# Designed miniproteins, single chains, continued (4): the designs that were tried, part 49

Each design is a single chain, and the fold is of that chain. pLDDT is the mean over its residues in the fold that is shown.

## One batch from the design tools (miniprotein)

Design m13787
Fold by ESMFold2-Fast:
Parts: structure tokens; sequence; C-alpha cells
Structure m13787 (fold): chain A 94 residues (1-94)
């Protein structure tokens, strides 16, 4: 139950991160939105770790690194799609 709830919360947070990344594509606040998205992912990983899901927490941390790399390359759409895909997978695990 606790782990399933943490997975559902993490999935919702990753969807919000994806929304910020999509908004960043056309926003004058691009850097703030990109930073916000990464911080949301880091927070989701911590919540998962505290719930005892260290493996999924590490997967979300690796996702945050890949999203940061894609954002630095201007590939915000691809970054958002990765976050959405990860959210779907976490929801399916819950």
Amino acid sequence: AARAEALRRAAEVLRKAAELLREAETSPRKAELETGAVLLMVGAALDLELAGDTETAEEVRELAKEVTKLANEGKLREAAELAEEAARELEERA
C-alpha cells in the first residue's frame, strides 16, 4: 500500500514535470521551468526512497539526468516525452 501510493504520487509529479518542460519550449522563463521540472523529479525520487523503493528512486534520478541533458541540448519535447513515459510505467507498477 505505502509503496503503491508513493508510485502513484511519483507518477503525478513526473506528469507535472513533463508539463513544465513542454511550457519551457515557448516560455521566456525557460530556465526556471526546466529547473522546476528537474527539482520535481528529484523530489519524487526522494519520496520513493523513503517509501522503500530504492530501485525506482534510482531510475527516477537517472531520468532527471537524461532530462537535464536533453534540455541543455534544446530537446524539450523529447525530455517531456521521457518524463510522461516514466510516469506511465510508475503508474502501471502501482
Scores: mean pLDDT 88

Design m13788
Fold by ESMFold2-Fast:
Structure m13788 (fold): chain A 61 residues (1-61)
Amino acid sequence: MKELEEDIQELYDKGYLTEEEYKELVKKVSSAPNLINGRLLIRDVMIKKGVPVEDIPPISV
């Protein structure tokens, strides 16, 4: 989904992801059944990395 790729690109541009982590996350979210599930997956990964909640894309549409 384009929106998920844009969210991941923003995290990469801010330095929260390496190039390899960016590629793996894009691949992983492409398997998500919908936008909300993809955002939940991104959020889970970012929280585990210690990224502040305010820098994580919102789940709500």
Scores: mean pLDDT 78

Design m13789
Fold by ESMFold2-Fast:
Structure m13789 (fold): chain A 83 residues (1-83)
Amino acid sequence: GEEAVRLAEEATRLALEAMRAVEEGKLEEAQRLLREATELVRRAEALAAAETDPERRLEAEIAAGVAAVAIGVAKTILKRKLG
């Protein structure tokens, strides 16, 4: 429901901030932001899976999917900067 979407949107925001932190050379900050975003998306996915309304579940799954993609992109950028 609403909480799952909220957590997923917050995870997306943190992933975008992590990308900016990488660009600024703040690699430790980027790592912290990505750990927080990963925990939020995990919680969002668990709430989406527990949702009994198919429409609300789909909305939550889409939001969590967007967050997962953003986290994946941020992790890739961070890994390239570290290596």
Scores: mean pLDDT 87

Design m13790
Fold by ESMFold2-Fast:
Structure m13790 (fold): chain A 94 residues (1-94)
Amino acid sequence: MLSEKELEAEVLLSLGQMFLNLALKLLEAGDIEGALEAAELAIRQFRRAAELVGADLEEVERLAEELLEAIRAGDIEAARRAAEELVRLIEEAL
């Protein structure tokens, strides 16, 4: 059974993953601007989830910056790696 904070964090993580999937699809389509906007929305959800579960916020910010830099560079594989690490970091804190 989840606490209220854990339930809210799970909802935020799910929303963040939805926006990340959209960002990666937009990046694959060559829409870097759209991918950045979707990634920024994902990062906002992940940051809120991380604060609720006491995850390492410095590591969240580092991975968020890596994700945004990868998207700006058009590096799909680097963006996927940063995204997967960011999700894992928050899931491990749940």
Scores: mean pLDDT 85

Design m13791
Fold by ESMFold2-Fast:
Structure m13791 (fold): chain A 58 residues (1-58)
Amino acid sequence: MSLEEQVEELERKAVRAYILGDLETAAEYLRQTAELLEKLGKKEVAERARRSADRLLA
């Protein structure tokens, strides 16, 4: 699986966890998404994903 495909899969898993009310799992998937986005050179999108994860755990 490419890095791009891994990001898409993790984003889908994060959304699903959020819908089910599993905020901690959703935040963890968003953090993993941010790490892969940073590796892809998408720093701004990665920072937004990290902020979303932090917001879920607040």
Scores: mean pLDDT 83

Design m13792
Fold by ESMFold2-Fast:
Structure m13792 (fold): chain A 81 residues (1-81)
Amino acid sequence: ADEEALELAAEGSKKAKEGNYKEAAELYKKAVELDPGFLFARIAYAIAAEKAGDEEEARRVLAEMAARSPPPLSDTLRRLL
């Protein structure tokens, strides 16, 4: 995995624990940009974006994950959209 992406995801998790979902979303977004295959960062970003009030961005991330996932997980993600 990308070491910088892991570090950003860890900082994002810390901000999320503090209730700072806007900053958490920004950190997770950077982690996703560095490692688009980082499933945890994509899920965490979608959740943080929704908690920060950005439902459109959360749906966009879930749609992108659904397009890139194997069939069983892809089907589940499509139903969430």
Scores: mean pLDDT 74

Design m13793
Fold by ESMFold2-Fast:
Structure m13793 (fold): chain A 79 residues (1-79)
Amino acid sequence: SALEQAKAELAKLPAASSAHLDELVALYKQMAASESNPQSAAAYLKSVVNQLEADPLADPDSVRAAYEAYIEVLEQIEA
């Protein structure tokens, strides 16, 4: 499933180097909350994850935070 794949990818990422990881997760969740439904929110966050992974200069904490936000939205869809 998309949730299982996202969790596996998150597990491959290095441990967070910044104390502001929770703040970044909250920011991505807030951005996704502007979407009309959880499916649209998940699609938005997957797009963010894909863009960050394609950028070799992306902040690793931002990549992790986007994945954590994406996983949380997917868990809501599967519940």
Scores: mean pLDDT 78

Design m13794
Fold by ESMFold2-Fast:
Structure m13794 (fold): chain A 74 residues (1-74)
Amino acid sequence: MPTEEELRRLAELLAKALGGAPPSVEDVRKFVETVREHGLAEAAARTVRNLALQKGASPEVADELGRELVRLAR
């Protein structure tokens, strides 16, 4: 199970990559748990990576977001 610190870091990375305010730790936890339960870690990572790139994030930030999501949701 991801720690609160890991979920908070993912929320900050989502804000950095996608813009806007970071989502709550509880919203991030529910998202990660849903992705994990459905075995969709790789698909979700591709989706958030592509969205980050569309929002003008660097490839490095987009790749970091995707890797972190896979790490926490698998």
Scores: mean pLDDT 82

Design m13795
Fold by ESMFold2-Fast:
Structure m13795 (fold): chain A 65 residues (1-65)
Amino acid sequence: MKELEEIARETEEELLRLTGDAAVARAVADAVVTTSTREGLSPEEARELGRRMVRVVAARHAAAA
């Protein structure tokens, strides 16, 4: 739980810096927590998911014009 909260915070902060969109950053952070909890991911797997989500969302934001 505490590890997931930290991962969510890191994901939200990084996306906010990259996109400037607080709503998107929060939605992605919530998705990471929800997916990790539902799938029973370890903290390490949840961190990998968060990093992947940040990369995909940031790239999509840049490509979306």
Scores: mean pLDDT 79

Design m13796
Fold by ESMFold2-Fast:
Structure m13796 (fold): chain A 77 residues (1-77)
Amino acid sequence: MTEEEELEYLRSERAAIEAALADPSASAATREALRIALEAIESGDILAARRELLERVLARNPDAPEEERERARAIAE
């Protein structure tokens, strides 16, 4: 999948991402990943968003539940 295709996919999922971000049960790591995805949609820079997700959510929030980290990766991919 190209960066353009990934960005279009995220745009099509914007409403779902915003709904997930509004979920009060979401962890801080999940909220950070969803915020990064929304920033990618707004800026059009999916590569920067993927790098930020790997560095900040996966590496800097190692205590986040595995399921939430996997969900964050799926949203960013």
Scores: mean pLDDT 65

Design m13797
Fold by ESMFold2-Fast:
Structure m13797 (fold): chain A 89 residues (1-89)
Amino acid sequence: SARREEIRRRLRELEEQFEDLKKFSPAQREEFRDFLIDRALAELPAEYRDDVVAVVLLILEVFREIVRRNATSRAEIAAVFDEVLAERL
């Protein structure tokens, strides 16, 4: 969708501004980005999902928390997403 591609584009641009995110390879960042975008679009309330900036900032916060915790499995990444979502919503 156009919204998914806009979120992906903005996340890629913001990721380049954060040195901690460069700890992961480009391929790992792409996998994590796509996973987090798909999860956000599935799990977030419609009102939140319609705010591209809010979605991008939420995913960026999750991504940085993944780096901080050194989370590498899909289960660990999903748990970080759920915890951040609970704190923000």
Scores: mean pLDDT 81

Design m13798
Fold by ESMFold2-Fast:
Structure m13798 (fold): chain A 73 residues (1-73)
Amino acid sequence: ALKEALEYEGRGDEYLAAGDYEKAAAYYKEAAKYYEKAGDKVSALKLYSVAYELEGDEEKAQEYFEKAAKLEE
């Protein structure tokens, strides 16, 4: 789970650097699913927030950001 999360996150970072926000968001969502399976809820919520921001879904991006922030408090 963690190995897969890191691999998908890395691919998302590559697409983000290339300006391919659609693919970056898709890979970040896959990474988030694997972080959830690994028990890393904070990393999962942060990646969902970033993915929704890249898709232009500001409301969902904010919701996931706030959920992650609460777990770090």
Scores: mean pLDDT 84

Design m13799
Fold by ESMFold2-Fast:
Structure m13799 (fold): chain A 72 residues (1-72)
Amino acid sequence: SLKEKAREYLEQGKKAFEKGDYETAISYFEKAIELDPNNAEAYKLLGEAYYKLGDRRKAIEYMVKAHEIEKK
């Protein structure tokens, strides 16, 4: 299912993030949210990855989105 594929992408993104491959992590997290746009964890991780790369504006944007979803 699409949600199962989203979880797989999220896991691959987490592995890339743990290795410090933040660009690869972002790619996987973006694929995960395309398939499951209500996944707050994916937005939070996307924000953290952008923060690691120094893109503070995108980091804040995605962290805000994660917070909005969590409050739903």
Scores: mean pLDDT 87

Design m13800
Fold by ESMFold2-Fast:
Structure m13800 (fold): chain A 64 residues (1-64)
Amino acid sequence: SIEEIAQKIVDTSKNISELYKKMTEALLPVNKELSKAGKLDEATEYSRQLMKKVEEILKKREAG
């Protein structure tokens, strides 16, 4: 799930640069697959959702 991917990215990233790199790496295969299917808008939405989940985890970690 997107939540599991986001959690792994946050847990395995030591800094912001690593976090963005891992997000990009996670998005590349999904973007490529959706692009081949002609679903470019869905690829953009998936990227947005992954970013939101990463932010939610970081916020919850700070609040908890």
Scores: mean pLDDT 78

Design m13801
Fold by ESMFold2-Fast:
Structure m13801 (fold): chain A 98 residues (1-98)
Amino acid sequence: KEETIKLLREAAELLQEMIEAVKNKDVDRFREIYQRVVEIARKILEKASPEVKKLVLDALGHLSEAMAAISDGDYDKAIEHLKRALELVEKAIEEVEK
């Protein structure tokens, strides 16, 4: 439980950094953080409750769509998906803290 909250908070911070990277059109920084967020998500999915797993999987879906949007040069769409991923991670933190 404590480790899951710590990992979710780290993921939220990294998602905020990814949004800033996209705003600055720093694709290399975005890709670097993407790899770290996916690694953290994998660790959460090993031990989290089914409710938290669903939220993390939904967030990973939005993260994947953000990567596709970056590849298409659609930075606004990428930011929308990253913001949705962040909302889902914040909701997962609330679920773990209950």
Scores: mean pLDDT 87

Design m13802
Fold by ESMFold2-Fast:
Structure m13802 (fold): chain A 88 residues (1-88)
Amino acid sequence: GAKAAADAAISGAKKVLETAKKYGDKETAKKAEEAIELAKKKTMEGVQQALKKLQEALKTAKKKGNKEVAKAAEEAIAITQRALKEAQ
């Protein structure tokens, strides 16, 4: 359900945040924090908005050229998309 999808999104976004902070990617870290806050609402709409923020985080990571942060964002997007499909 929505809680399981939210928990998956939070887990993925926390990994993006940790990786972005490690590599000094403040813009991607901020987007990951926003994704966590949206997913904490534990609604399907909140998880969908968190997914959009993770997609934005991937774009900022790729623009900065940070491959490790981009990989973390891609993995978080995949986990969140899968959890959303299973919750529908």
Scores: mean pLDDT 86

Design m13803
Fold by ESMFold2-Fast:
Parts: structure tokens; C-alpha cells; sequence
Structure m13803 (fold): chain A 68 residues (1-68)
């Protein structure tokens, strides 16, 4: 997979994470803030060219959303 394909896949995953967190009425402000912080770190890692770290952070955010 190319770096561009990996970035586009991560973008779709981040959009899904935000949609699920925002649409769940049981999501607390603290949980939403933590998810947003993980997303911000993932975006910074991707912009720095560290796609492995970015994908790890996206997985952590996805796991957090699954626990909502």
C-alpha cells in the first residue's frame, strides 16, 4: 500500500471514529476529549511521516470507541 493510500485509509477511519463518538449519547466529555487527543496525535505523526505510529494511534482511538 502506498503512503497516500495509507493516509486516505486513516482519514476514513478517523472520520468514522468521530462520527461514532459524537453520535453515542453515552459518550462523556472526558472520553470525547481523549479520543480527540488521540486523533490529533495521529494526524501529527502522519504529517511527520511516521505512518506506523499514526496507524497505532488510530487503532487506540478505535478501541476506545468500541468501549463506549
Amino acid sequence: MSDEERREEMRRRLEEILRRAASNPNTTVAQFSEIVDLIAEAVRAANAGDLERAEELVRRAEEMVKRL
Scores: mean pLDDT 82

Design m13804
Fold by ESMFold2-Fast:
Structure m13804 (fold): chain A 82 residues (1-82)
Amino acid sequence: MKAFELLREGKYEEAVKVAEEEIKKNPNDARAYTLLGIAYYLLGDEDKAREAFKKAVELAGSYDSPEIQEALELAREIEKKK
């Protein structure tokens, strides 16, 4: 997952672009929306982050889904390293 790798590398703007490309290929990809939300959150765009997370929850059917929780765990790791 390219967006996930870019987030780990601190390339948040590139992660947004890659997540958007993944969404274009698969508009029902809850994981791609979660990664998009994390990238916006790390860039300080809280409103766009919230919108992306809401869409991810809608597509996954639950906030507690593995796809959402795995990506949120990555966000916590990145925040701790800063």
Scores: mean pLDDT 76

Design m13805
Fold by ESMFold2-Fast:
Structure m13805 (fold): chain A 55 residues (1-55)
Amino acid sequence: SDLKKKVKESAEIFLDSIDALIEQAEREGDAKRVEHLRKVRELAKKVTEEVLKKL
């Protein structure tokens, strides 16, 4: 469905943004930020999967 495609596209853009922030935090040596962002990434993936199951 069109809505599922839009949700997937939006989620991919968001996850790409988080991945870029993780790379930046790794370059800056901010281990706490890296771990926090990885948790945010996993939560975002889980929420996206649940939303897609309801559509």
Scores: mean pLDDT 86

Design m13806
Fold by ESMFold2-Fast:
Structure m13806 (fold): chain A 82 residues (1-82)
Amino acid sequence: SHMEKNFKDLIERAKELLEKAKKMGNPEAVKHAEQAIKDFEEALKYYKEDPNNRENAIKTVAYTLRAIGHLLEAERILKEKE
């Protein structure tokens, strides 16, 4: 599905960001990248279980927004430290 592909692409982006954070030795960026991966994986899990279930849809959105926040914060930290 289009959404499943989008989640997988975002998880891969977050994993690449985690590797960059580790190489730069920035523990705050590592933490945010790890949380982004976990939250995107949780969002994908709820989406796959039943996307038509209202509770699962709400959890998918909530985990996605939290994951995006962590991803953007990791990117911000790494840009400021380069």
Scores: mean pLDDT 86

Design m13808
Fold by ESMFold2-Fast:
Structure m13808 (fold): chain A 100 residues (1-100)
Amino acid sequence: SSFDDFTSIFDRVRSRVSPDVQQRMNRFYDIYQQIYDYRQQFPDDSLLQQMVDNMMDMGRQMQTIMDTHDPDTAQRIIRDTVDISIDSYTQFVDHVQSGR
């Protein structure tokens, strides 16, 4: 499943970063799980489908960053990317929850 694929990619990246970056990544993972669960409840919601797909692409990008950069640079990029994304996706989850 796409959830299992994301979990596998995410776990591989998470195992290669420092504990502070892992904590940020865990927060991103929790948001992904919430959005994925909403997609399962509302399979015809195209916006939820797009959000899950976008987050999956971010997971793949993080793996590519780890594979193509030195470890220190990779961790910085991943940390900064995750922090920005958490804010955006948290607002989306809050919007979905307030509309229920």
Scores: mean pLDDT 82

Design m13809
Fold by ESMFold2-Fast:
Parts: C-alpha cells; sequence; structure tokens
Structure m13809 (fold): chain A 66 residues (1-66)
C-alpha cells in the first residue's frame, strides 16, 4: 500500500540521518510531483549515499504511481 511504502521510505531516510519531520516533508513533496532524479539529488544533498538515495527514490516513485 502507499502508506506502507511511504513508511519504509521515511524509516530509511531517518536511518540515513534525516529527522522524522524532514523525511516526512521530503517524502510528501516527492510523491506530489518530483522526478526520480530530483529525489536522488535532494537526498544526496542531505548526505545520503547514491545507493541509499536510489532505494528511497524507488519507494517514493512507487507511491507516486499508486
Amino acid sequence: SAAELGREASELMVKAGLSGEEAERLGVRAVLGWSREEVIEALQKRGLSREEAERVAELLMAVQDL
């Protein structure tokens, strides 16, 4: 479900060093209209590795497609 995918994405972002509030705000913005590339760039700017950013982007794009 969208809720389960969104929760997993938020948990991964928090594990990587984002606050829960920052993860939620980024996730909402991404789902509402960011491309995969925009998600990856935003996460890398916040300190996520490429591999971490790609995994989070995969989950958020799956939510966007629901």
Scores: mean pLDDT 84

Design m13810
Fold by ESMFold2-Fast:
Structure m13810 (fold): chain A 68 residues (1-68)
Amino acid sequence: ILTDDQIQRIADTSSDDISRYGLNRGSAGRLKTWLLSHKGQRISTSDMSRYTGVSRGSVRRVRRRVLG
């Protein structure tokens, strides 16, 4: 589950930086846009994967690298 602050941190991370974690630029942009539209909701890694088309492993990697 992501907090709104964690969602904002990922959204503020450049797509180029997110792409260094194994996502293409389009997937990075889609993930960022989707997260911003879902602030205030209970968001899991599985939800992020399902709705963005990004693999669960890639979502977990972005989360760990951006959020620590």
Scores: mean pLDDT 76

Design m13811
Fold by ESMFold2-Fast:
Structure m13811 (fold): chain A 66 residues (1-66)
Amino acid sequence: SEEEKRRELLEEAERIIRELYEEKGLSFSDAVAAAERYLREEKGVSPEEARALAYEAMRRLLAEMR
């Protein structure tokens, strides 16, 4: 379903942000921007939806990292 695809993209964005921030030493904002770019360029997600997913992933990770 479309909801399942959105969930998979969201989980992938969270994984990318976590890896880039925690393992590769990028700033959190740069990691979020990289996840947005990946969704847009590699997954063919619209710019609007890619931004929404990356920001929701950011919000979830910030809540977990406190």
Scores: mean pLDDT 83

Design m13812
Fold by ESMFold2-Fast:
Structure m13812 (fold): chain A 60 residues (1-60)
Amino acid sequence: MAVELGSQVIKRSADVEDPELSRKLIDRGLDAIRKYNLSKTEEEKKEAEKEAQKALEELD
């Protein structure tokens, strides 16, 4: 799920007109995906998913 949510953050960054905000969103999406992939525990995976979800909510 965090990979899918992070991918959605990256996709929505393309619709942001401000290039600095767009880059920050791409970084947040990639960080969530990396954290999920490197996570060894279910708790760490849930935190990565939560970070991606927060990024999507902040875009609204």
Scores: mean pLDDT 74

Design m13813
Fold by ESMFold2-Fast:
Structure m13813 (fold): chain A 59 residues (1-59)
Amino acid sequence: SKLEKRLEELEERLSRPELSEEERLELSIEVGVLMIEAVVNKEPEEILERLRELEERLR
């Protein structure tokens, strides 16, 4: 799905060894927006869990 592809892109971006504070903030916002979309679209729990893991890593 389009949402799953966006999730994979976010996971790839977060896997980079060095992220600036600005990049971390931008990723945090994108993950938050994608989480709202995933909940509204009733995506599988696996997708929601992956998004929660990204939110935790960006804290």
Scores: mean pLDDT 81

Design m13814
Fold by ESMFold2-Fast:
Structure m13814 (fold): chain A 57 residues (1-57)
Amino acid sequence: MTPRYREVRRRASQLVDAGDFEGALALVEEALAAESDPETRERLRGLLERVRHIAAA
């Protein structure tokens, strides 16, 4: 796991715990837009889907 992905996941989790689902989604989307590594992009897409599922619950 890349250090960048781990940090984004950690920050997204903190925002979700605070009830800031919009902030968590924006953070992951920004990270995905800035990422050029295919493996890390795939992990970020998975994280984005997970945050969307939590927000929809």
Scores: mean pLDDT 79

Design m13815
Fold by ESMFold2-Fast:
Structure m13815 (fold): chain A 86 residues (1-86)
Amino acid sequence: PSEEELERDILLALVEMAYGIAKIDIERGTPEKEARDYVASIAVKAARELGRPEVAEAIQKTAEENKDLPLDEFVDAIIEAVEKVL
């Protein structure tokens, strides 16, 4: 795999992990907005640490545009944003 493919796979794996944690947190009483903010923050931080500021910006924009979606639809939007830029 290319470095770009590996970076995308790592970022998507981190998003999936954050989504899993967020789902458990909601079941335990965490507000859905806080769960969405958590997933977005993990994705943005991961993209920045990978040296991909353009990906971080795309994620941040997607999170703002989709802030009122249910968690599963919100995460799908974040994943699509990552796949379009990486």
Scores: mean pLDDT 86

Design m13816
Fold by ESMFold2-Fast:
Structure m13816 (fold): chain A 95 residues (1-95)
Amino acid sequence: SELEKKVEEIVDELAKKYNLTDEQREFLREIAKKAVEEFKKIPNISLEERVQYIETLLVSLVETYKKTNFDKEKVEKIAKERIEGIKLLMEKRIS
C-alpha cells in the first residue's frame, strides 16, 4: 500500500540519520509495521495524517532507543503505550 511504502521510506531515512545498524533498523521496521496495522483499525483518518502520526511515533522511538542504549524490551513497551495513546487521539478526532 502507499502508506506502507511511505513508512518504509521513513524507517530507512531514520536509520541513516541516527546511524542505526541493520539489526536496529529491522527492529524499528517491525515496530513501524505494528503501528501501521493498529492505525489501519481507526477509520476516517487521511493517508497524510496516518503518515504524520507514524513518523512522529518513529522519531520519538528511535530517540528513546538510543537513550536506552538500544534496549529492545524497554522500547517495545514504550512503543505499545505510545501506539495506544495515538489511537485514542485519532478516535477522539472522529467522534
Scores: mean pLDDT 84

Design m13817
Fold by ESMFold2-Fast:
Structure m13817 (fold): chain A 57 residues (1-57)
Amino acid sequence: MTPEEVARRLVEVSKVAPIGDYAAEELAKRFGVDPETLKELIEKRDYEGLVEALRAA
């Protein structure tokens, strides 16, 4: 799955239900991203920032 597809899914999920700390940390481990950065980008619904973070991992 591309970084763009992952970022899109994370933004869409955040619109329906809040992503908790534990879920954000597990996703961060799975995708090799810093958990604090990932959580912040999801909370902001920053699609472009999520794509860049996922590419950098």
Scores: mean pLDDT 75

Design m13818
Fold by ESMFold2-Fast:
Structure m13818 (fold): chain A 90 residues (1-90)
Amino acid sequence: SRARELAERLLELALEVLKVVPKELIPEAIGLILRLIGLLLDDLPDKELLEELLEIAKELLKLAEKAKNEEIKKKAEELIEEIEEELEEL
């Protein structure tokens, strides 16, 4: 499903965020990665999955902003837009 594809892309982004965040923010990044893994292992309906992904994507955007990494920030913003668009089509 598109929701699952977005979840997998968001997990890839979360792993990129983990590589660039300050050491103090590593636990927050790991927490978001574990939440994403849990969602991918669960059999959530697409709407509920997308709503959870949107919240995680917004938190990853905040971490990218704190890391001052414009490339990862842009990727997070693009994923937020794609998740919001998919939610509007459901």
Scores: mean pLDDT 87

Design m13819
Fold by ESMFold2-Fast:
Structure m13819 (fold): chain A 78 residues (1-78)
Amino acid sequence: EAEEYREKGEEALAAGDYETAAEYYRKAAEVYFEQGDYEGALESLEKAGKAYLAAGDYAGAREVGKQIQELRKKQEEE
């Protein structure tokens, strides 16, 4: 459930567990994408990217940035 993963991400952020928060937001984005909710996926990926940066995980932030770019291209084509 996308909403459940997003809530867990928010809990992890509140606890200062940025790595766990990024993982949950990324899972939420995957579920939204499978449902065709590209806006929900984009918002969740943006939150995941911020959490990865807060955790010092620049590789994770970079990967999420690429996913955001690809998703925006799909929205523009549709």
Scores: mean pLDDT 81

Design m13820
Fold by ESMFold2-Fast:
Structure m13820 (fold): chain A 98 residues (1-98)
Amino acid sequence: MELRPLTDEELDELVEDAEKNGVTASMALRLELIAAEYAYGKDSPEVARLYTALGKAELKLGDYETAIKYFQKALEISPDNEEARKLLEEAQRKLAEK
């Protein structure tokens, strides 16, 4: 089975929808993550992109602890991902201000 990975535009739209629709948009990203893990493997770049998108969605929803976990997973797969690292630092800062 082969699935097309989501484009950056499609991922950004799902992240924006998470801010408006909450759990529903985050659930859509989680389903895409499961599909990508199955199609491309757990350590694939496609899975790393989905973990970054999930982290962004949870960050927008105010779930900083879950956002941190997703960004850490993205960095386990792609240690050189500057976006995920910066977002991890932002989520950690917001959690510390709580």
Scores: mean pLDDT 77

Design m13821
Fold by ESMFold2-Fast:
Structure m13821 (fold): chain A 83 residues (1-83)
Amino acid sequence: MTIDPEEFELEIEIAMAQMEVAVLKLAAKRTGNERLKELVERAEEEIRKAIEAFEEGNLEEAREHVERAKELIEEAKKELEEL
């Protein structure tokens, strides 16, 4: 089995993003903050698109969606810190 370094890196980044979003989703539910909820929902959508692109072998598209998810996760973390 040949492991592509770029493919493996993306798989790890997707998994990490999913874990961070799961934690932020719990925080959004607990705080009732609508902006945090919106940022989490958008991040989940971008992760979903990244997974779909990754499964189709489109690594460039998958990376673009992962980067957008990371930006939304960072914004959600800042929103949570201001609560």
Scores: mean pLDDT 84

Design m13822
Fold by ESMFold2-Fast:
Structure m13822 (fold): chain A 60 residues (1-60)
Amino acid sequence: SMVEEMAEKAAKGAVEMAKAGLSAETAVQLARRNVEGELSEEGQEKAEKAAREALEKAGF
């Protein structure tokens, strides 16, 4: 679905931002902001969770 695709993009974006030197928290906040205009509150929360999980898995 669009929500799953956007969450995956948010997760990938957050990991890329952290690799570029941003803090994990900043990367999560920016990843969520990138979907605010396109996803509902629940979809935004799902994207935030996906970003946090991806960062943890990547060692950030």
Scores: mean pLDDT 83

Design m13823
Fold by ESMFold2-Fast:
Structure m13823 (fold): chain A 50 residues (1-50)
Amino acid sequence: VTLHISDISGYSSDEEGNLIFIAKDDSKYKALKSELENLLKTGTVEAEKI
């Protein structure tokens, strides 16, 4: 799914270096480390709900 930066309340990383995003509804999403650059440049990230 595509997340907008305005829908994200927090983020962390897992042991494999993937990004874990926490949405404002407390749902968790996983994305590749490279997606952090896309989030910062475009305000969106491609992520998978976990």
Scores: mean pLDDT 79

